# Designed miniproteins, single chains, part 43

Each design is a single chain, and the fold is of that chain. pLDDT is the mean over its residues in the fold that is shown.

## One batch from the design tools (miniprotein)

Design m1573
Fold by ESMFold2-Fast:
Structure m1573 (fold): chain A 64 residues (1-64)
Amino acid sequence: MTAEDYYNEGLAHWAAADGAGARAAYEKALELDPNYAEAWRNLGDLYKAAHDYAKAAEYYAKAA
């Protein structure tokens, strides 16, 4: 799979309200392409939803 394939897999998990699956897929996308800004932003959103604001801020900074 490509980084884009894993990112789209993460979007599908998020649409299904599977935050754990979405996080795992976004992490795989970033393993293949660390410059995938959308995956960094979506990880930030997942951690924000989990009330981990420190991790959310860290991942949003990576997307900048």
Scores: mean pLDDT 81

Design m1574
Fold by ESMFold2-Fast:
Structure m1574 (fold): chain A 61 residues (1-61)
Amino acid sequence: SETERALEELRRLVEELKRRSPDQAAELEATLRMVEELVRRGELSTEQLEALNRHLRRLLA
């Protein structure tokens, strides 16, 4: 599904951010778990998740 694809992209982006900022790894991991929980509960839409992924891709550029 689009949601599953977007979650997989989010996980990859978070791993890249953790590599670039290891001192923030714990906060990044906690944020990822929070987002995954919101998606599981249906409280975060696929469009919102894709918007987050676009923002993270810009931070990594």
Scores: mean pLDDT 85

Design m1575
Fold by ESMFold2-Fast:
Structure m1575 (fold): chain A 93 residues (1-93)
Amino acid sequence: ALEEGRRLHGLGKYDEAIEKYKEAIAELEKAGENPAEAYLNLGQALFEQEKYGEAIEAYEKAIALLEEAGDTGNLLKLARTNLALAKEEAPEL
C-alpha cells in the first residue's frame, strides 16, 4: 500500500494516493510497525490538495510517532518543515 500510494502521488492522483496511504497506516499499525512515514506521505498528499488542516494533523501525528521512536534523522526534520509550511497556508490565528 505505501509503495502504491507513492506511485499514485507521483502521478498527481492525490485522492487515490491518500486512500493507499490510509491503507498503509492500517497495515503498519496491525503489523506493530511505525506508520510515521505513511503519515508524512499522507500529509504531503493532503497539502497538494490544499487540505491544510488535515495535512497539519497528519504531520503532527508523524512527528509524535518519530519522537516516540527516538528518531532524530531527516524524516523528523522533513515532517517539522512540512508542518510549518502547512501552518503558513492556514494562518487562522
Scores: mean pLDDT 82

Design m1577
Fold by ESMFold2-Fast:
Structure m1577 (fold): chain A 70 residues (1-70)
Amino acid sequence: SAEAEALYEEGKRALEEGRYEEAARLFQKAVQLDPNHPLAPEALRLLAEAYEKLGRRDLAALARMQAEEL
């Protein structure tokens, strides 16, 4: 969906700018809105990256596993 794509793009910008909490929230919303979107696996991988930057290693591992299931 266009909404999921917009959230994905905003998440990427937030990640680039070092706003890791906001990036994680945006990627999570993108996946929740459209879990079957072609961008969902990449959004989950970037969510894992944001979680790693936040020191949330367990959440990062779970997000990576979810990306691999898609």
Scores: mean pLDDT 86

Design m1578
Fold by ESMFold2-Fast:
Structure m1578 (fold): chain A 109 residues (1-109)
Amino acid sequence: ASEARWQAWMERGRARGEAGRLANETKQFGEDAVKKAEEYVKNADKLTPEQLKEKIEEFRKSKEEINQRADEAIARLDPETAAQLKAFRDSYNKKLDEAIKILEEKAKE
């Protein structure tokens, strides 16, 4: 539903130009960061404590980058498109927080 709505807005030109490009780049970056974090969670038992700490720091930095990029894009978007990007950002933050928590618990074991 949310993906179909985002694609429809892009297709209709509502988020075209620089603002639309920044929004799409932010969404792609967030999706890639979440996918990478979920993959490391699946393999957490194979990681050393040092590797776990490194990945936790990397995903925290990715979360900061997602929020910074989202804020820059949101400032340039129409309210409807901005609301959709905020929903994607909130989803990425939640998934990254969940992944970081799992990796932190593994580092304590």
Scores: mean pLDDT 82

Design m1579
Fold by ESMFold2-Fast:
Structure m1579 (fold): chain A 70 residues (1-70)
Amino acid sequence: MKEAEEAKKEAIEVAREAKRLLEEGVISREQFTEIAGLVQKALEYAAAGDVEEARRLVEEARKKIEELKE
């Protein structure tokens, strides 16, 4: 389904941003692992067709990145 594919793409973009922040020293390995865990769960829910939960997890990961950048 297109919505599930879009949610997966968003989750991958969040993971990419978190990896970039880790490489630049903006976030710790522990913080990266937490965000990566949320992304992994989002991908699993999207694969199962639960787009609502996948998007909620992506939003949670984005919010954590936003808080860590301030």
Scores: mean pLDDT 82

Design m1580
Fold by ESMFold2-Fast:
Structure m1580 (fold): chain A 64 residues (1-64)
Amino acid sequence: MDVPGRLSEEDVRLILEVLDEKREEIEELVKQGKAEEVAEVLEEALERAVELVRERALRREAER
């Protein structure tokens, strides 16, 4: 990524929407007392989002 500060608001909104969708599933886990799994699911979702952003940056550099 040549410009690390080039974060698109649209991408942020998409990520937030995905997290919001997951919220319903997370609430179900909380009701079952699986709070630890909730944290793990959130961490995985965040990791995926970060991976996507990183992949985009790599693809830009490799655009040749």
Scores: mean pLDDT 68

Design m1581
Fold by ESMFold2-Fast:
Structure m1581 (fold): chain A 107 residues (1-107)
Amino acid sequence: DKEKKELKITLIIFGQYYFAQGRYDEAIKLYEEALKLEPNDSNVYANLGNVYFAQGRYELAIEYYKKALELDPNSSGTYRNLSRVYSALGRDDLAAYYQKKAEELEK
């Protein structure tokens, strides 16, 4: 459905706009609405991970980044963000592991 895809893209764009403004609850709500339209959108899961990371909700950020990677295992950007979350948690072992995964995908 073209209209459903266009609505999803609009929700993602506004979600990114609210995220950039630090309006995290509004961004989350728009991304959750996008997932109701398309439950398997890896980019929306990655965007939710980004919002939770910005909020300091690191465990939730990891959950959403891992879901994004389950749907799209070739996202070097998501591996880099997952590395940053583990670094923020002091998990240097996992931060290095996911950074290496990102670098391997950029070769």
Scores: mean pLDDT 90

Design m1582
Fold by ESMFold2-Fast:
Formats: structure tokens, sequence, C-alpha cells
Structure m1582 (fold): chain A 76 residues (1-76)
């Protein structure tokens, strides 16, 4: 049961880590595309990019624990 709990915590952390990375990348890509197409202002693009930067920052803070979680999951 203790091992199962650690496995669930590792999975949740990895899901949060990769979710933040994916959402950040999507937001950044959308902002760049919409700006190039003239569908949003530079100010709107900067706001969206700031949201992406916050997601990447959160992922970066989780990176050491995510590395440990990956090692746990792939060693099991």
Amino acid sequence: EEFQKKLEEAKKLLEEYFRDLIEGAVLYTIAQRLLREGKISPEEAERIRKQADELFSRANEMAPKADEALKLLFSS
C-alpha cells in the first residue's frame, strides 16, 4: 500500500509536469500563429506568452521531482 501511494503520487506529479509543458507549448504556439495572422494584437500575444512562461516556470520547479518520478515508474 505504501508503494502504491508513492506510485500514485509519482504519476500525479508527472501528469502535472507534462500538462504544464504541453499547455505552455500550445499557448506559445497559438499566440505566435494568431499574431502572424493579424488576429490578435501584440499586447494580447504578450499576455498569452506570459501565461505560457508561468506554466514553463512551474514545470521547471517540478523538473527534479519529475526526473525522480520517471526513474521510479520506469524501474518498476
Scores: mean pLDDT 82

Design m1583
Fold by ESMFold2-Fast:
Structure m1583 (fold): chain A 55 residues (1-55)
Amino acid sequence: MSEEVKKLQEQLLEEEILAGIYYIQYAVSGDPKYLELAEEHEKKAEEIRKEIEKL
């Protein structure tokens, strides 16, 4: 497996973890700021998945 794919997979995992953390913060606080942050990281994760699929 290429180093590029590994790097993208690590970045994907980081973005998914951040999205999950912010979704939990939103569920606990009800603050829409955390929902926006969760959605931003989820979008980044989706972009990284598409980049991996192109390789």
Scores: mean pLDDT 84

Design m1584
Fold by ESMFold2-Fast:
Formats: structure tokens, C-alpha cells, sequence
Structure m1584 (fold): chain A 63 residues (1-63)
């Protein structure tokens, strides 16, 4: 989960602390599963998809 969190932060251009506050362990596991199932998905793309599926504002990843 730490590696997924770090990669999302790098791709989004935000601090890892921001991702830690924004995404739960359950959301990070879902993101990791999606990336594993489709290697063409980047962690940030998977994170956006998970947030959308849960009704959360994806703009939080861009700030």
C-alpha cells in the first residue's frame, strides 16, 4: 500500500501526506487490485476511477 500511495502522489504532483489523508486503506487496496488487473492503468487513473465509483470529488487529487 505504501508503494501505491507514493506512486499516486508522484503522478498527481501532491505530497504523500495529502494522499494519506484523502485515501483510506480500503480505497488503496481497490486501487492496487485495479492496477494489478490492468497494467495499462496508472495508479492515478485507478485512484480517480475508485473515487468516482464511491461518489467522491476527484478534484481532491489535483490540489
Amino acid sequence: LEEVRRRIAEEAGVPQAHISRLLSDEELREIARRVEADPALGPLTAAVAVLRSRGRDVALLEE
Scores: mean pLDDT 73

Design m1585
Fold by ESMFold2-Fast:
Structure m1585 (fold): chain A 43 residues (1-43)
Amino acid sequence: MEEEIKKKGEEVRKLLDEALRNYGTDPEKATELIKKANEVALS
């Protein structure tokens, strides 16, 4: 269980990091990445 949570957290973190990098240049792409991160977190 804890290992699965860590893997999901790492995927969410990568998606959020990418969203943050795109936030200033491409807010639409950042929003899509945030949605994807939420989907992974809710899985």
Scores: mean pLDDT 78

Design m1586
Fold by ESMFold2-Fast:
Structure m1586 (fold): chain A 70 residues (1-70)
Amino acid sequence: SSEAIELAKRAQELYLKGVELAEKKKDWKYYEEIKEIGSKIMEAIENEDLKTAEEYIKEMEKKIKELEKE
């Protein structure tokens, strides 16, 4: 669906931002957390569970925000 494609694109953009931020701060713990959340988003999208995918996208946004505060 178009919704799944948009969520996948949004997740990829957030993942790349999170990875770059973790590398800049040398915070490998956040790198692993972002990777884990990214995997969960992709699994939810593959299972057509768009609500769960959106929830994990919000979790990724939250993790990126917390990393930015450090």
Scores: mean pLDDT 82

Design m1587
Fold by ESMFold2-Fast:
Order: C-alpha cells, then structure tokens, then sequence
Structure m1587 (fold): chain A 54 residues (1-54)
C-alpha cells in the first residue's frame, strides 16, 4: 500500500473503534482514492457508510 493509503486506513480503523462512523467513512474514502482497486477499502467504506446512516 502507499504511505497515504496506510495513514487513512489506520485513522479509519481507529475511528471505527471509537464509534465515529462518519470519520471512518471519510478516511476509507481517502484510502480508496490512493488505491482504487483495493477491495478491502471498498468493503470497509461500505460498512462505515452503512453505520453512519443510522
């Protein structure tokens, strides 16, 4: 992974653990911009977005 994708992935994961689903969504979206073919980032973005809508 690129360094920027790793940074956003880690921040998104910490936001998920804190229950900040909107922040997690935004970080995973940024990670996916750096690695658009990363299926894990797509799955995490979809999960965080669904949780943020509650």
Amino acid sequence: MSQKAIEHYQKGLEALKAGDYAAARDHYKQALLHEPDNQEFRDLLAQAAALARQ
Scores: mean pLDDT 81

Design m1589
Fold by ESMFold2-Fast:
Structure m1589 (fold): chain A 78 residues (1-78)
Amino acid sequence: GLEELEEELKKLEEEAEELKKKGEEEKDKKYYEEAIEKLRKKGEEYLKLGEELRVPAFIELGEKLLKRAEELEEELKK
């Protein structure tokens, strides 16, 4: 249930951080863009599920993922 989604969230956050690090080390925007896309898509999915099912935890997870995507997008613009 929710515990499985929290594990997936943690893995997704770790994957996004690895992609960011790779983008910095290789100086390739592609890895940043991939991380942003993954976080944004999953964040939108959790927000939609949280709103439809009225589960605050899903809304919180979705907002957290979208905020991380925005932070990476701002770093990409610099």
Scores: mean pLDDT 76

Design m1590
Fold by ESMFold2-Fast:
Structure m1590 (fold): chain A 94 residues (1-94)
Amino acid sequence: MPSVEELWEEFLARLREELPEAEPLVEQADAHRRRLLAAGVDPATAVEQALKLLYIRFQEEITDPEKLARFTALLEEFARRLAEALAAQRASAA
């Protein structure tokens, strides 16, 4: 099962490949995640907070509806995979 960090890195790589104009938003979200991790926040919570920031910034900065639709699809896939990984981790801990 991929880790939360591996899933996040894969998601960012796909965003950079498919939506290169969003690179400043991607970097801002990843920098926010790294700051939270440095402050002792758990990886799952750090990713959740970074995703919230990324979502807000995409809604503010990206006006092309096709690009927003693609971002939403990538976000939905990532959220599903993250939920599966966290559920598997909880099952292994129980």
Scores: mean pLDDT 81

Design m1591
Fold by ESMFold2-Fast:
Structure m1591 (fold): chain A 57 residues (1-57)
Amino acid sequence: SNDEIARKDLELGKERFAEGEYAAAASGFAGAIKNSTDEELKKEAEEGLRKALEAAA
C-alpha cells in the first residue's frame, strides 16, 4: 500500500540522515510525504526533510 511505501521511505530517510547522507535523506523524507495519508507520519517526514535540507546547505 502507499502507507507501506511511506513507512519504508521514512525509515530510509532516517537511516540516511544518521549516516550524514543528507541529500539521500531528503529524498526518503519527500517520498514519505508524497505516499502518506497518515498525518503523524507526514509531520515526522516534513520535520526530517527540513532538517536534511538545512544540513545539506
Scores: mean pLDDT 86

Design m1592
Fold by ESMFold2-Fast:
Structure m1592 (fold): chain A 61 residues (1-61)
Amino acid sequence: MKVLSLEEQRELARILMERGLQEGIPPEEILAKIRDHFASIVDEETLEELVAFAEEHLRSL
């Protein structure tokens, strides 16, 4: 695919979260980095879904 699917975008978000946590980055900063990364790649609706997914994942820790 020339464009990543929503599932592939979620997997990338997981990788970014895992890396941030390994580096000791605060959850709020990890969320900001994820938002910034995807803001230019996906539409606003998909961006909010990915941010919500990341927030849920970080909250489960």
Scores: mean pLDDT 76

Design m1593
Fold by ESMFold2-Fast:
Structure m1593 (fold): chain A 60 residues (1-60)
Amino acid sequence: SALDTIARAAGVSPSALQEAAEALERGDMEKLREIAERVGVPLEHLIGAAKQYLIVKKSQ
């Protein structure tokens, strides 16, 4: 799936990517920072992956 593919490329779990995408849709930057710290990736990297997933999700 697009979720699994993007999550693998970003080095995060599919569940973490989905959680980040939901936080990004809400504009919840505090939650995005918490997820990035928890999974050990830069915030900018997590936001990039979440944006990519949201674009793919909306185009399907």
Scores: mean pLDDT 82

Design m1594
Fold by ESMFold2-Fast:
Parts: structure tokens; sequence; C-alpha cells
Structure m1594 (fold): chain A 87 residues (1-87)
């Protein structure tokens, strides 16, 4: 399931963004990314009536937050993969 995989990548990107954060703003962006990723993962796995577009948009939003807030190459690559799978 591409939606589940994309959500997992967005969550991992957010967590790595928090781990590599050097400023409060970067921590906040990483937390936002992780929360959006876990929310999308929960919706994809446990709320089967959630429209696929809503899950995809949540994943993209989370991955974009990780890209904006992170200096970690690993977090950036995972966020890019999440966006690619969500589209």
Amino acid sequence: DDAVKAAELALKAGLLAVQSAETLEQINKGIAAALLGIGALFDAEHLPQTPEEVIRNTVIGGAEAALEGSNSEEAIELAKKAIELAK
C-alpha cells in the first residue's frame, strides 16, 4: 500500500528532523512532520473510509515540513520519497 509506505516515510523523516535539529524552529517543524506522518498512517491503516486524497495531502504536508525544518540528508531523502509515493 503506497499510502501506508508514504506515511511511514514521512513519519521517519519527521523523527530524523527532530534528532538532527539545532534550533527550536527546526524541532517544531520536525514534530509537525512526525505528527502529520503518524496521523496519515493511522488514517490509512485504521480509518478505511478516509479519502485517499486526504491521506496523500497529509503525507505531502508532513514531508514538506520535514524538508523545510531539516539539515539531515537522510531526513530530506526520506521526505522526498514520501512525496513521490504520495503523488
Scores: mean pLDDT 77

Design m1595
Fold by ESMFold2-Fast:
Structure m1595 (fold): chain A 70 residues (1-70)
Amino acid sequence: MTAEQATALGRLARERIAEKGVLSPEELRELLAQVPLSPADRARLLAAAEKRGTLSGDELERLVLELLLA
């Protein structure tokens, strides 16, 4: 994942969380369609959301940082 991709995803996620409170896997899928992530990074983020059921902003930020540092 690039820093630009992380920034774009963070912005879109903050906007969605401000409306809905949390991100469901379906809502995360919609956001990921707007950011040109690798299939591996996309799959990892979706798997984490599906395992947890929803993602808070803090949980998404941690996952994005893990992918950015990988």
Scores: mean pLDDT 77

Design m1596
Fold by ESMFold2-Fast:
Structure m1596 (fold): chain A 60 residues (1-60)
Amino acid sequence: GPAAEAARRAAERGDATAAGAAGYDASKHNQNLELARKASEAAARGDAEAAAEYAVKASS
């Protein structure tokens, strides 16, 4: 969905904070709070790729 695509695009440009935020938004619709938490933790440590991966999983 749009949140997962936004997370991937954020990771491509190295924006860990935007990737984590997209993961949180994805989880609101799918109730996958565990993956949203992992996306936020990855964003907090600056890991844009991991944050985007968890965001994509939260949206599926």
Scores: mean pLDDT 70

Design m1597
Fold by ESMFold2-Fast:
Structure m1597 (fold): chain A 68 residues (1-68)
Amino acid sequence: MLENVEAIRETALKVADSLNIPEEKRQELLELFDKAIEAVKAGDRETALEYFRKAGRLLLDAIVEKEK
């Protein structure tokens, strides 16, 4: 599980880099993944899923902001 979470994190970062999102947004994305990983380590899957959903929304918001 945790190893797969790290792979997802790296993939999301590559997507963020290809979208050329600002470093501040990239840092927020990293923080959300780190919190999700900590929740997984604590056995709190509900909290982990919530942080993964927030990370996905952050990526979508970054894409929308770039259109402006």
Scores: mean pLDDT 74

Design m1598
Fold by ESMFold2-Fast:
Structure m1598 (fold): chain A 92 residues (1-92)
Amino acid sequence: MEIDEGVAAIMIAVAKLLEKKGDYEGAAELYERAAERYPESPLAAEALALAGEAYFKLGDYERARRLAERALALDPENERAKRLLREIEEAL
């Protein structure tokens, strides 16, 4: 693994631990930082999708939708982002 991919993966892992503790705000911010700091990483789209899921859990559907759309712009096949957009449409 390249160093950038390794650091992005660690940031995502820490954000997942924050979610397990119920810190969805902190998790979402860390996922977004991973994607912004390492935008060319294969993990960037997944990090954006995970940030969107965290904002969805916080009730911020507009931010969740924007993050899911950004994830799909980087990776049109990202199943997490596709699922998140469907969940947002059902919630609105």
Scores: mean pLDDT 83

Design m1599
Fold by ESMFold2-Fast:
Structure m1599 (fold): chain A 65 residues (1-65)
Amino acid sequence: SVLLDLAVKEAVEQSGLSREEAEELLRRLADAYRSGDEKALREVAKQLKISVEQAKGLALAYLQS
């Protein structure tokens, strides 16, 4: 999926993590988004070195894939 590929690319570029590490964090982010867990969402956003708003966008892109 183009949206998933873009989400992974953005996560890698922002955090400097490997693609595999970024994918794992994006999965956790998507789970936090679906459950409405704002604390978990903020914690993953910090790991990815992005804002909470960017994190929500990445979670949505992942879920739409």
Scores: mean pLDDT 77

Design m1600
Fold by ESMFold2-Fast:
Structure m1600 (fold): chain A 68 residues (1-68)
Amino acid sequence: SAEDQKALLRKVAQKLADEAVKLKEEEGKSDEEIKKKLYEIIESVKDQLTPEQYAQLEALVDDIVTAM
């Protein structure tokens, strides 16, 4: 359902935020390394996302790293 897809999107978005904080604060990774890892997470669930949701998550990765 659309609600299940929204729940998945929110879950993936939270995972991206949590992983970015971990990579930066605990592992001292560069912005480039963080982006690469976050894109790998999105790719791992690509088949479960609509093209629109995929694009939203890619934009979110850029926003997260830019805000760092």
Scores: mean pLDDT 83

Design m1601
Fold by ESMFold2-Fast:
Structure m1601 (fold): chain A 71 residues (1-71)
Amino acid sequence: MRERARELAERARELYKKAEEARAAGDEEKAAELLRQAQVEMARAHLLLAEAAGDAEAAEEARRLLAEAEA
């Protein structure tokens, strides 16, 4: 679980970097899409960490963030 969360967080970081590069290139639409994808991956990582820690409140918050990012 923790290894998977680390992998998701790393993917999110890479997507944030690509979003910054797209924004620097003037592609606001692509930057927004990459940022949205990064938020989804981070929410998934947060959920896995909260579940591994047995933190039901944090897990519920992560699920809400994931739903918002996917909308």
Scores: mean pLDDT 79

Design m1603
Fold by ESMFold2-Fast:
Structure m1603 (fold): chain A 67 residues (1-67)
Amino acid sequence: MEVIERARELVERGYREGRLEEGLREAAELLRKAGLREQATELEILARATGSDLEETKREALEVLEK
């Protein structure tokens, strides 16, 4: 499975299970290990800034993965 696809799955699963921050951190670690450092850093920032609007945070994370 491609790293980006797996990262997307982690974000989407985290959102569905009420663990979006954890999903974002796991996706960021996966991306970092694959050498996708810029995308990993952006997901880490989103994880730290996770607020009440989880739908918006999920959308932003998926946009990062489209870069």
Scores: mean pLDDT 79

Design m1604
Fold by ESMFold2-Fast:
Structure m1604 (fold): chain A 82 residues (1-82)
Amino acid sequence: MLITITDERFKEYLKTFGIEVKDKLTVKELADKLIEFLKKQGVELTEEQKEALLARLEEIAKKSDYITEEDVVAIIEEVTSK
């Protein structure tokens, strides 16, 4: 599933995670980059948490065809709080 990122502020936010955003990326690519970033921050996700992160990102992208900064923050907090 592809997502479209058009907001320049959100693109800058994703750069803080080491994610260089073009017009589109796959949900799997976004999930993998977020998992890698969290691991570098000392947050090691379980396999269940990684699957939950991907599933939540796919659900949001399917509903709205785009993902926001608020969505990413909420998903990370939800997944890391479990």
Scores: mean pLDDT 71

Design m1605
Fold by ESMFold2-Fast:
Structure m1605 (fold): chain A 59 residues (1-59)
Amino acid sequence: SMADIEGAGRVASLLSGESLERALRAAEAVAKGMTPEEAAKYAGVSLRTALAAKGALEL
């Protein structure tokens, strides 16, 4: 859901220190089926941020 994506993006931003806007984009990309590597490249964040977003979405 949108709320799950928003939560995951916020968690990823807090854990990585990267921009909330970009972390939200990474969370949306992962939720749509991109790999963490693809999501990181798409959103312009580190792989660490994309992995944090994936982990948060799987909780």
Scores: mean pLDDT 86

Design m1606
Fold by ESMFold2-Fast:
Structure m1606 (fold): chain A 97 residues (1-97)
Amino acid sequence: MSKEEAIKKLKEIAEEVERLADQATNPGVRADLRAAAESLKKAIEAIEKGDFQRAATYAMASAIHLVAAALQSEDPETAERLLKLGKEAIKAVDEAI
């Protein structure tokens, strides 16, 4: 995956996570989703600067918050989607190298 493709993919993931945060009724889920979105934005900034090690760290941080949100989610489909988004974020950074 190119650097440009990775940035685009991470932006799409961040937008979906922010939408899910806005729809979340559980304050803990909302907080974890917002933290994940902020970590994804920092991962994008790190890729733009060519700092792939920092980008990987922020992608991992976003995945941890997405897992925390998934564990608190009452909807199994939402939980599965959050776990998939975390995996896709890590993969996008890894494939950008």
Scores: mean pLDDT 85

Design m1607
Fold by ESMFold2-Fast:
Structure m1607 (fold): chain A 66 residues (1-66)
Amino acid sequence: SSEALELVREAIAELESPKGSDVKALNLLRRAGELGDERARELYERAVRGEISGKELIEELRRLLE
């Protein structure tokens, strides 16, 4: 949904900003998954498990916007 993609864009902004919050980014990504974005849900689960973070997470989130 457009709402889920907007949450993904906000999560990227939180991760890329020096004043951003990883906790806020993960909460935005969780909400995007709850709205039915399965790829966002999968990335949230991987991030919570510590399997993906930082630049790699940002790159995967940007792919969701394609």
Scores: mean pLDDT 86

Design m1608
Fold by ESMFold2-Fast:
Structure m1608 (fold): chain A 125 residues (1-125)
Amino acid sequence: GLKESARLLIELAEAYRNRGDYEKAIEYAKLAIELGDKELQARAYTVLGEAYADRGDYEKAAEYFKKALELDPNNARAWLNLGKVYAKMGDYEKALEAYQKAAELGSGRIKEEAEQNLAEVKAKL
């Protein structure tokens, strides 16, 4: 059904992103948003943001991570990636806020990376 198709499209978007084919990653993530429920749309927006960030389009990346967080505000991966994008843009105050959320909500590697990035951004404020 549509939900299963959306899941496969998210997997394809991640696979193309991992290969450096950002154009196809963006295409498949956008299709997943059209077919998915709220949960799958949040995942697809996160992948879309990551693909734009990988291309160096930090403004669009931030927009899509914010859309993911509107659908799932507890998405630690989206908070971590939003923080990274704000840091790349030189917006260290917004990066700090996003990393704090990622550390609070995350576990394992995401929490560790968020806490490390928090320390680095605090040094720039």
Scores: mean pLDDT 90

Design m1609
Fold by ESMFold2-Fast:
Structure m1609 (fold): chain A 69 residues (1-69)
Amino acid sequence: GAADVAIAAEILARELGLAPESARSAAEVIVKHGEAGARLTVAIAAHEYGVSRERAERALERILAALGL
């Protein structure tokens, strides 16, 4: 729901440095596609924005925990 999108977007912005609009769009994909969507979305964002493996892993773990995935 909207709360799950907001939570995932906050984690994406904080951990991966995504702009608010990009984080929200990515969060919508995660909520729609579950764990598989989270793994793919975090991997793509980390590659595009040059985020370290450690930060990407942390973002993924936080999203999965927060959404109960």
Scores: mean pLDDT 84

